# Designed miniproteins, single chains, continued (5): the designs that were tried, part 73

Each design is a single chain, and the fold is of that chain. pLDDT is the mean over its residues in the fold that is shown.

## One batch from the design tools (miniprotein)

Design m18699
Fold by ESMFold2-Fast:
Structure m18699 (fold): chain A 61 residues (1-61)
Amino acid sequence: MEEKLKKAEERGYELGKKDPNAPISDEEVEKVAKELGLSKEEAAKYLSKGHLKAIADYMRS
């Protein structure tokens, strides 16, 4: 379980790194949930967490 949540967060981080202004789509949430065996709620939460972390990391000077 822990590894799956970490992978979802890492995926969100990469999405934020590539396009920090784009919201995470429902299609991306569904894809990650299916690939990692997570609920859509869990996938959305950890994708969002990773995305926000990427923005925070790259906006700090």
Scores: mean pLDDT 77

Design m18700
Fold by ESMFold2-Fast:
Structure m18700 (fold): chain A 69 residues (1-69)
Amino acid sequence: SMEAEEELERALTRLVILNPAAAPLAEQAAKAAREGDLETAKRYVEEAGRIAGDPETAERAIRAAERLV
């Protein structure tokens, strides 16, 4: 749904703001989610959350990806 896509993008954007090194991981997560590859999306989100130091935002992104797929 559009709402799930918006929630995913907002969460990923927050992780990139916290640590710009998360940008390529966020891009791969968004791509995987759009392609219906939930397992790949989750792995990239978890990595982005770890380097950004925000596991709560990463969990929110994962929940959005699950609703999108």
Scores: mean pLDDT 87

Design m18701
Fold by ESMFold2-Fast:
Structure m18701 (fold): chain A 68 residues (1-68)
Amino acid sequence: GVESLIQAIEILAELTKIPKELQDKLIEAVRNRDLEEFEKVVEEVKKLYPYIEKALDELLEAVRQHLS
């Protein structure tokens, strides 16, 4: 459910030291079921943290499957 996606975001953010502001934006987009906003924030995070691009792509695919 949404709670498992939020947990995945929190774990990824802690492991990769993503700023809380970006973590909160990702969580808010999932809670609001706003896939467009989630994709925009993921693109922003990828530009700042390119080393986690694959993990972000996997998270985005999971969110797309859940919100579809």
Scores: mean pLDDT 84

Design m18702
Fold by ESMFold2-Fast:
Structure m18702 (fold): chain A 81 residues (1-81)
Amino acid sequence: MKEAEELAKKYVTNPDEDVIAELSKREKELVKKFNELVEKHPINPATEDLPEELRKILEELRAIYKYVEPSLARMYDTLLR
């Protein structure tokens, strides 16, 4: 979580090719893990409590998006409450 947030901060303040690549890699890894867990345990986030593993992944994605895509971070705030 904190590492992803620090990478997102670096992207905003000092965007370079390495920071962009590392941030993109972390986001893709989190999205892949999220999709794998959703496939194994399908849920409706609007009506069901999130499993702890999915919540942790969404919290990491929210931390990234807080700095690079604030609108997406706000959507995840709604999902995570």
Scores: mean pLDDT 68

Design m18703
Fold by ESMFold2-Fast:
Structure m18703 (fold): chain A 92 residues (1-92)
Amino acid sequence: ATRRAALAPQTFEVDPEKENTVTYTASFAAAGDAVLRLGGLTVEDETNSKAVSHDGRATGAAPVTAQATVKAKPETSKITLTGDHAELVETG
């Protein structure tokens, strides 16, 4: 089964000269083994920034996390990530 939920914005401090890895946390109760997919993950002020979402794995009722790699604009010390949706794909 696939569950879909809207994602709350999360704010991260970043180094504007570096590629940053940030951990996006989605709080789902998983009914067994699941994979979290983050759809439509975007960076606010995105003109020179890209967010790449990765699948996370969930087991049981633990919070599910996915990492995104972001290169911020020069002089940007703080970014906000928003996601259109999370899909929790239950595999067993």
Scores: mean pLDDT 58

Design m18704
Fold by ESMFold2-Fast:
Structure m18704 (fold): chain A 65 residues (1-65)
Amino acid sequence: SEQDLIIDIAVKEIHELTGADREKIREVLEEAVKIGDKEKIAELLVKELGIPRSVAEKIAEALLK
């Protein structure tokens, strides 16, 4: 699905940016998709993955389309 493709791209990009485990990143993103709120998704990504808020907000927007 398009959502699975976005998750795959985000996992790769966040892994390259942070060095975090790919499996952990995927789990966080799959949980984030269930929230349905851009600001809460971005907050979760910052807290769990340590990515910049600007990057987290762009990922949250992509996940909600």
Scores: mean pLDDT 84

Design m18705
Fold by ESMFold2-Fast:
Structure m18705 (fold): chain A 60 residues (1-60)
Amino acid sequence: FEEAGELLIAGRHAEAVELVEELYRAGRISEEQARALLDRVVAESSGEVAERARALLASL
């Protein structure tokens, strides 16, 4: 969770999306935590990265 948040602060949105997906699938973060991080990616990025984040939100 913290590592994904740090990637967002650093502007590394694509890597943050990948890490959130991995952590959620491994059961290491909650649906609420995954949603909060992905919502930030959607707000702070555009194009393909934002679309991927929206797709992951829909699959939670």
Scores: mean pLDDT 79

Design m18706
Fold by ESMFold2-Fast:
Structure m18706 (fold): chain A 81 residues (1-81)
Amino acid sequence: SERIKILEKEVEKNPNNAELWVKLGLEYAKNGDYKKAAEYFEKAIELDPNNAKTWELLAEAYEKAGDYEKAKKYREKAKEL
């Protein structure tokens, strides 16, 4: 996807921008690649650990990837923020 290629270039230029990692994860999730989506959301959480929305996105990505234990754990983390 052209949007993914653009976002990959943007995270290469701005690797500490959590929102760019979230946007990249959302594009992979939209394409059904929930494993890569989770990896990019985890990168965003490393940069901005207090963003409840990103924890919710991470939980949804793991749920759709079939990892229900991680999905439950990260959904609870989102509620605590």
Scores: mean pLDDT 89

Design m18707
Fold by ESMFold2-Fast:
Structure m18707 (fold): chain A 100 residues (1-100)
Amino acid sequence: SLEQQFLELAETVTSRDIMEGASKLFKTESERLLWAGGALSTDYPAAPLVRALIGLVKEKRYDEAIQVIDILQRRFGRDLTLEKLKEALRNHSLPVELQS
């Protein structure tokens, strides 16, 4: 499945890739640390898909990154921050600042 391909991709994403990808995604250090922490978590069920998302963004594979966002929302529920990221990926308007 497409989800399985992204989970396999997640296993290849390094901590360095996560740092670089998070820097491309987010304007603020707090958001970079939050999302990098989620990607590196061992007890967060979405962590592998967050790693895949960040890794794809680092590589400018934005169409596939959007597919990961759709899988995340299908599994874990609709999320306004993910919708904002999806819009930014479509419009090539990274990095974003997410308001809490």
Scores: mean pLDDT 85

Design m18708
Fold by ESMFold2-Fast:
Structure m18708 (fold): chain A 66 residues (1-66)
Amino acid sequence: MSKEELKKKAEEYYKKGLEDLAAGNHRQAAISFAKAASYYLEAGDFDKANEMATLAAQSLARARAA
């Protein structure tokens, strides 16, 4: 998989995570953001990977707090 393909996959999961958040599905959002983080990391986009990992952690915390 090329860096461009990895970034495209990361973007797909990021959008899915945002949709899950909008629907109140915090646990599914955390999973989607974690997958996005993994793909950004493989693509070498460390800033975006860290951003996605933060969103995943926040989403998981919200799922557990509810």
Scores: mean pLDDT 84

Design m18709
Fold by ESMFold2-Fast:
Structure m18709 (fold): chain A 49 residues (1-49)
Amino acid sequence: EELKKRAEEGRKEFEELLASMDPATRLIAEKLYRGELTEKDVEEALKLG
């Protein structure tokens, strides 16, 4: 339960961060959270900026 509680706290902070991002950056952030972020995803985010 302690691990789950920390995950919930981290998720809440991450949701606040995502709310301030555009949809494309949010998708990249979601992949980062899942541990699925790739070099290509970073390149797409840089193109957006």
Scores: mean pLDDT 67

Design m18710
Fold by ESMFold2-Fast:
Structure m18710 (fold): chain A 56 residues (1-56)
Amino acid sequence: GAAIERLRRENGMTDEDIAALAAIAAAVGPDVLAQLLVRESGMSREEAEAAARELA
């Protein structure tokens, strides 16, 4: 969806990076992944929550 395409375009994430984030979402859930994305990528909480839900 749109949030995953934003990760590719604006955050420079590869398909391998996105697959790794999907695995993290499966292991820890979308809320923890959203917190990680805010901390590591500097994206807004709303963008991180949208991406985490699309990856879960």
Scores: mean pLDDT 81

Design m18711
Fold by ESMFold2-Fast:
Structure m18711 (fold): chain A 94 residues (1-94)
Amino acid sequence: GVVIRRPSHLTEPLSEEEKKELKERFDKAIEAVKDLMSPTVVERAKKLLEEAIEKNAIDPKYAGFDIESFLEYFARLVGADPEKVRKLVREAAF
């Protein structure tokens, strides 16, 4: 998983290894909450998240450096049952 606390010298955008770990984490999170979304929304969300990760458009806090921000991101993405989404994402991705 992504390091919760990065070394002081590591201030660059996400590395390729960190991007891979983040993609895997997002995939697990999406899988955990897919039943709360239509299949079309799931596919759109996956594509948008993958594109954002590749472009370093994801704030490092969403990469698991701040678990609560990551959970909030997915709660907003699903748009329904935020507490259930937070629980499912935490269990699947962390």
Scores: mean pLDDT 66

Design m18712
Fold by ESMFold2-Fast:
Structure m18712 (fold): chain A 66 residues (1-66)
Amino acid sequence: VKKIEVKVDPALDADEIKEAARNFIKGQNGKPDVEALARGLGARFGAEVKVEIKDDGTLIVTAKAK
């Protein structure tokens, strides 16, 4: 992953979500499991989370408050 971008509902802390995603990726060997990351963030923050990787290596995290 080259960079992390977050698209977060204003009710959620974008910086906290970005840090959690970065820490998850640091724990991975090789390619991040985007499905596991989405599940983990959703459980931790009580949010609907989607994760995408773009061709340029950008990880995009989209989170909506429940």
Scores: mean pLDDT 75

Design m18713
Fold by ESMFold2-Fast:
Structure m18713 (fold): chain A 66 residues (1-66)
Amino acid sequence: MKFSEKGKERAKELLMRELGLSEEEAEKAVETIIEMLNAGKNGTEIAKELGISPELAEKVGVYLVL
């Protein structure tokens, strides 16, 4: 699945704000989330892989598809 650049940017900003990640760390996290979504992983699996809350993983997913 191809996600919009604006969606990726919003997801990156959300992760930086909520987790205190650097821009580089947040960009890597967004790419990992996209890869996992394309592999058919659900939000709970993505949350476990990244060590984030399932609620935050869900919000990032919503931002990516907008």
Scores: mean pLDDT 78

Design m18714
Fold by ESMFold2-Fast:
Structure m18714 (fold): chain A 92 residues (1-92)
Amino acid sequence: SLSDYLERLRQALENGDHDRALEIFREALLREKDPQVQIELIERSVEIAVELGDLDLAKEIARTALEVNDDRRVILHAIGLLLRVIGDELDK
């Protein structure tokens, strides 16, 4: 479930294992076939990374979504999330 995925992602991030967090995200995104669920997965993954203070990983999650997805809706949403994280970082 999405909840189980998010818990695994949070645990990897809390352990400081950024490579594992990205792998968990990539595998989950590749297994999901519904673009609306892909968008929700990307949004919540970025939110968790931002919540835990890892802006570099938040950007990397959004960038990874752009690299492994070809659906226009998912791509535009991932671009929007990436720009939001960059904008928030520049305002500090």
Scores: mean pLDDT 81

Design m18716
Fold by ESMFold2-Fast:
Structure m18716 (fold): chain A 79 residues (1-79)
Amino acid sequence: MERAAAVTGAVAQALKIVSDEQAEELARALGEFLLANPDASLEELLEKIREIAIEKLGLSEEQAEEIVEAARRAAEAAA
């Protein structure tokens, strides 16, 4: 539940700063990560969100941190 909330929060924040196609790519990459790593912690997921935002979406560290913070807040609200 918490990890699913984190993904939702990340995608919602990304939609404010990137195209729908880029936000869909973030959602897809995170879904693939969780399928490959079912035991991944919330912190590992947040690190993966940051990596994808910077490396795949081409976002700044500041924009990536905004997405990570949104994901963390969503996960905390679901806990």
Scores: mean pLDDT 83

Design m18717
Fold by ESMFold2-Fast:
Structure m18717 (fold): chain A 60 residues (1-60)
Amino acid sequence: GKIDKIAEEIQKETGLSKSTAKKIVTLLLEGKSEEAVKLMKEKGLTQEQIDFIVKLILDS
């Protein structure tokens, strides 16, 4: 599905597991942006990677 495709792109660009990528996508789609950003930072993502993911969701 759409969420799976977005999660695969996140996995490819960041090296995160598909399950973690799906959780981030779900949080962003639910409007829980602060929680999603906190999780991404806890996983060691750079600001550039965070911006990439947010843009990917908005463009979807």
Scores: mean pLDDT 83

Design m18718
Fold by ESMFold2-Fast:
Structure m18718 (fold): chain A 82 residues (1-82)
Amino acid sequence: FVDEAAKHLGREAAELLARAIEAALAGDREAAVRALEALADRVAAAAGTSIAPERARELAERWAEELLANREEVREAVAEVE
């Protein structure tokens, strides 16, 4: 899973995504938001742009809530790759 994401986003972004998913599956919203914030910054930089810190936080909180709300589906998707 991390290896597949690394091919598209780079290793650092893939590791941040894996960290966010792991935190969300554990129910750790704060850790998931933190990882997704860093991921948003990395993705913006890779696209040759930047994202405002407030916007990155808002997106990270949204993504974290989606992951937490869909924890069973996310867990099943991760297990499918593992």
Scores: mean pLDDT 72

Design m18719
Fold by ESMFold2-Fast:
Structure m18719 (fold): chain A 73 residues (1-73)
Amino acid sequence: MPKELGEKAAELVREAGAALKAGDWEKAEALAAEAEPYVKELVELSKIPETREEALEALKKVLEAIAEAAAAV
């Protein structure tokens, strides 16, 4: 389900942001890499009409989490 994939990716990105703020760049990179397959699947789901709206909403949530993580640096 696109929403669940987005929640997992957003959580991993937020944890990566917390690691960056703590100065643990190795952990932040590992968490970001773990989030990558969920984001890729959401991008593919956004190309399918039946899942597009939910996938785009989930991607927006992930992008917001990325922006928060970037602001923490």
Scores: mean pLDDT 79

Design m18720
Fold by ESMFold2-Fast:
Structure m18720 (fold): chain A 69 residues (1-69)
Amino acid sequence: MSPEEKLQALLQRTQQLLDEMEKLDPELAKETRERVNEIRQRLEEGEISPQEALQQLGELIHETSLKAS
């Protein structure tokens, strides 16, 4: 699977996680959405590669999971 395909799959999963997070902690969900949008914009602008976006998005999800514990 290409990095682009992996990124699209991870973005879909992230949207699902954000929807669930909004039910439990709407403030954290809002902050996380803003950070996801920043990563998406940087990818679209060509500032980062799809592989770098995957790494940054994965790190964000991991950080969010730690804050929820």
Scores: mean pLDDT 78

Design m18721
Fold by ESMFold2-Fast:
Structure m18721 (fold): chain A 74 residues (1-74)
Amino acid sequence: MEEAEKLIEEARKLLDEAHKAMDAGNYDQAIELARKAIELYDEASKLMEKVPEEVANLYVAARLILVGAEVLKS
């Protein structure tokens, strides 16, 4: 589970950076960072028998940033 924990920690950092990119109006960067965070959460979930609600909530947050950045960029 240490490997899954490291992936989640990295994904949280990317999610924080994606949020900062959104605040700065850097929507392309926010999209890229949110996609990377989603990939890391997906990889971490494969190492878990059951995905904790906390991890599922982080995945939802990353998806919301991705969708929001795509809408604001258009």
Scores: mean pLDDT 81

Design m18722
Fold by ESMFold2-Fast:
Structure m18722 (fold): chain A 73 residues (1-73)
Amino acid sequence: MAEKAFSTIDPEKAKQQALELAREALELVRKGGDPSRAISLLTAAYMLAALSGDPETLARVKELAEEVDKLLE
């Protein structure tokens, strides 16, 4: 089962890492850092949020991604 392959990934740790990566992307953009790196961090955050199975974490990552997009205008 694919679920067994992800048993080493703690859902709570995945949630924490997803939010941390999304916040890091936002902070990077706020500091005038590399936008492409920020997008890569957001992509990783989305993947971890999806793996966590928590819709609230996914929604929070989306909110942070929207704020990053707004700052990149």
Scores: mean pLDDT 77

Design m18723
Fold by ESMFold2-Fast:
Structure m18723 (fold): chain A 78 residues (1-78)
Amino acid sequence: SPAKMKELEAIEKQILNELKILREQAREAGNKELSDKIEEAEKEVQELLEKAKKTMNEMDIRKAHLIVAEVQLLLLKG
């Protein structure tokens, strides 16, 4: 569905923007290890959402959201 594809693209844009903000915050805090981990998470999210667009598999979307939650949790702990 074109509507479903547009929805997935919006989710991708939102998630990647959130990760970008979190990466900038980690960088400003001088936390290079966290910044590097967030950069890796951005790549994983891009791959998972690209796969979800092809397969329409909800599990790939859920995995992307879990990666974002893990990054948020790491920032909360640090």
Scores: mean pLDDT 76

Design m18724
Fold by ESMFold2-Fast:
Structure m18724 (fold): chain A 94 residues (1-94)
Amino acid sequence: MEEIEKLKKIAEEFEKQGNYEGAARAYIEVGKLYKKEKDYEKALEAYEKAIEYAEKAGNKETLAIALKNLAEVYEEMGDKEKAEEYRKKAEEAE
C-alpha cells in the first residue's frame, strides 16, 4: 500500500531524529491501516512498535492508545484472553 509505505518512511525518519512520540503515532496509523486490510500479523507488529516508542517517549496517552488498538486486533482475531490483558494495560497506562 502506498499510504502504508509513506507512513513507514515517516516513522523511520522520526526514529532517526529520536522523535519517539512521532514514531509511536506513525506506527499507530500503520497498524490501523493493516487492521483495516485484515492483515492482523502486520497490524500487531506495527502496534508493538508503537508501544515500544510510546514507552521511550514517556507519553502515557499514546501508550494507552497503542495498547487499546493492540487489544482490538486480538479481539478481532478471537483471542479474548490477550484482548483483555492489553485492555487492562491500557487502563493502567493513564
Scores: mean pLDDT 86

Design m18725
Fold by ESMFold2-Fast:
Structure m18725 (fold): chain A 60 residues (1-60)
Amino acid sequence: SMKLEKSKEILEKAEKEALKLVLEGRYEEAQQLMDEAFEKVNELLGEKLSKEEIRKLVLK
């Protein structure tokens, strides 16, 4: 539960920052930020989940 809550916070914060980068035309940096956020979530959960599996687990 606590790890899932922390994972959700990591992804939601990253998505907000990535959106700002996209609005500035900084698409590569936005993608890198999201990739790093998913890697941090996998590290926190001790898993090797795909981005879609993480979204399903954490954001629902």
Scores: mean pLDDT 84

Design m18726
Fold by ESMFold2-Fast:
Structure m18726 (fold): chain A 69 residues (1-69)
Amino acid sequence: GLEDAIRDLEVALENLESNPVATLAALKEASKEPVARDDAEKAAEYLKQGNLEEARKYLERALEKLKSL
């Protein structure tokens, strides 16, 4: 549910460098919500490229959008 997606993204934000696989899974789930989709997809793309700074920025945006629901 939405609460699980928010929790998983908060955990993912703390573990971007240590657990990118779990972070990508959390971002994929967040992208199912239309309001967070673009930011979650951008975060995943940057994470796959090793750009942790931009990945964090877009993950935080996706998280804020989910919390606003």
Scores: mean pLDDT 84

Design m18727
Fold by ESMFold2-Fast:
Structure m18727 (fold): chain A 59 residues (1-59)
Amino acid sequence: MYLELVRLMAELLNIKLSEEELKEIAKEIEEKYGDRIPSAEEIAEFLLEYVERLLKEKE
């Protein structure tokens, strides 16, 4: 599961996400990359894009 890696990247980037959001992101990453294991950079980029959407929504 990519959940631990997603959680670690979120913590490193100082991004606060709920447990449910982290699980959803991990699932989407797994589905998007299929057989390929995503790099830390790919996970970080996915998280940053997700956060940008949330930031837009909060206003």
Scores: mean pLDDT 73

Design m18728
Fold by ESMFold2-Fast:
Structure m18728 (fold): chain A 119 residues (1-119)
Amino acid sequence: SLKEEAERLIKEGEEYADKGTEAFKKGDYEKAVEYYKKAIEKYEEALELYKQIDPNNAKALRALADAYNALGNALAKLGRYEEAIEAYERAIELYEQVDPESGLVRAARNALERVKAKL
C-alpha cells in the first residue's frame, strides 16, 4: 500500500539521518552532509506518497525538518554558510507547518542568525 511504502521510506530516511549524526559526531562533516541529503531525499519521497493519504503528515514533516536542520549544522561546520542558510530556512518552514509555537522553530532561527552573522 502507499502507506506501507511511505513508512518504509521514512525508515530508510531515519537510517541515513542516524549515519549522518554518527559522521557529524566524528567530525566528518562532508560525510554527514552526504547522509543528511540522502535522508532528505527519502523523506521527500515519503511526503509525495503521503499527499494521497495524509498530505500534512506531522511525523514525516518533522523528520524532514530535523534533517534539513542537521544538514544546516553540518554545512555551517564546513564554512558553507550560504548553503547552511538555505537548509535552515527550509527547516524553519517545515517546523512552522507542523507547530509554529515549537521551540524547534526558535532553535532553527537562532542557528540561522548565527550563520548569517558570519557572512
Scores: mean pLDDT 91

Design m18729
Fold by ESMFold2-Fast:
Structure m18729 (fold): chain A 89 residues (1-89)
Amino acid sequence: MLSIEEIEKILKEEIEELKKTYKLPEEVVKKLEELKKKTLEELKKTTDPEERKKILGEMKREMSVLILSTIEGISEEEARKIIDEEIAA
């Protein structure tokens, strides 16, 4: 299993790539950085692989919501509904 430091590095690189690919505004990048920070704090509270997988999955869902909301110009609530329906399908 990856260390917290390794996960942080991966998430940082992923956010940088998303910023470049979608030309994300600073506001959205800040939200992604805060999401990363919260995720890392939750990961520090557990060593259980299944719990860590759930935490990372939740973060990826929230990242997708923020990006979809930004690209499509829809609310985060509407973007979340779309993402959740795709996962359920």
Scores: mean pLDDT 79

Design m18730
Fold by ESMFold2-Fast:
Structure m18730 (fold): chain A 84 residues (1-84)
Amino acid sequence: AEELFREAERLAEEAARAAAAGDGERAAELTRRAGEAAAEALLRAGAPESLAEAARLYAEALAAKLLGDDETAAALHARALELA
């Protein structure tokens, strides 16, 4: 579980670097992958499925925002908050 959380952190760090370099598409994809790794880590640690889904939705919201889709980002963020 901790190894998957470290993978999620690494992917999030790479996403931040891609965003800083102006590569929003790469940043969005790395952000989604970080969310998937975090969700899997939560499930393996015994967290409820709702919390794992919230983590995934939050990552999707951040990815949408990085691509300039603020409407989708707001909707996904609201859904994540309902599950957490």
Scores: mean pLDDT 83

Design m18731
Fold by ESMFold2-Fast:
Structure m18731 (fold): chain A 80 residues (1-80)
Amino acid sequence: LTPEQRRVLLEIEALAALYDILAYMAEKSGDVETAKKYREYAEKLRELAQKIRDGSVPDVKTAEEEIKKIEDEFKEALKK
């Protein structure tokens, strides 16, 4: 991993961890549907992180595009 790829990887992993915490809080407040959506978002982010580690994502720009795609899908899921 290049230093730039490692930075992006850490940012993705931090964001996934944040959404695990938010999912836990939502579930404790009785919002099980929102908790599920937050967990799915965290899981997609971890899948992207794994692809970056495996070398399946060739550069930082592609990683940023995949992050945006995952974010857009998450926002659409929250609308339901």
Scores: mean pLDDT 84

Design m18732
Fold by ESMFold2-Fast:
Structure m18732 (fold): chain A 81 residues (1-81)
Amino acid sequence: MEEAKKYFEKGKKLFQESKLEEAKEYFKKAIELDPNYAEAYTYLGHVLALLDKLEEAKKYYEKALEIDPNNEVAKELLEKI
């Protein structure tokens, strides 16, 4: 759990620096370590949408909502694609 969070936080930092491919890999690692990390699925989807991988982004937003149905960020991002 703590390790997954560290990968997630590194991914967020890379995302803020517009290093989208690197951010993607860190969010994937966070999910590998914690498959129920709804926020990591949301951010991975967002990175994929910015990389124009809209079908993949949609799947990750849907997974985030499967884990946390009240995730407003995932709902809003899913509506935009």
Scores: mean pLDDT 85

Design m18733
Fold by ESMFold2-Fast:
Structure m18733 (fold): chain A 63 residues (1-63)
Amino acid sequence: TSDRMIDLTREAVELEEKAKKLREEAKKNEGDPKKMEELMKEADELEGRAGRLRGEADRLGGG
C-alpha cells in the first residue's frame, strides 16, 4: 500500500514537471497562438492525469 502510494505520487510529480516545461515553451511561442494553444492543451492534459494519480494515492493513504 505505502509503496504504491509513493509510486503514484512520484509519477504525478513527473507529469507536473512535464506540464510546467510545456507551459514555459508555450510562453516562448506567445507569437504563435496555435502552437501556444497546442502546448497549453497538452500541459492541461498532463496536469489532469497528475491530479488523478494524486487522488488515487490519497484514496489509498486515507484507507
Scores: mean pLDDT 82

Design m18734
Fold by ESMFold2-Fast:
Order: sequence, then structure tokens, then C-alpha cells
Structure m18734 (fold): chain A 69 residues (1-69)
Amino acid sequence: SELDEVKRKLARLETVKAIVEAGLYFDVELLTKRGDLKAAEEVRKESEELLKELDEEIKELEEKAKELE
């Protein structure tokens, strides 16, 4: 069904978001420990932008799933 397709897309995006969040924690900590504060800040900024885009896509698909119920 269309609802099942939307739910599969949501599961995929949630998985991608989890990977991005895990990478953010690892990379920022590593760069900070190495004293590369500029690179740590750039990784934070890029990851925040990507997470915002992912959250917007997830929200749109959640609203679509709700409409299909």
C-alpha cells in the first residue's frame, strides 16, 4: 500500500539520521581532542544543516502517513 511505502521511506530516513548523529558525536570529539577547533565547528555546522533537512523530510512523510490512515 502507499502507507507501507511511506513507512519504509520513514524507516530509511530515521536510519540515515542515526548515522549522521553518531558521526557528529565521534568526529566533533576527535577534532576537539586534537585541538582542531575550526574543523570541529565546521563539522557541527554542516551536521546541524543536514539534520535540519532530514527532520523536515521526516516531518513531511509523517504528515503524509497520517493523511493516508
Scores: mean pLDDT 83

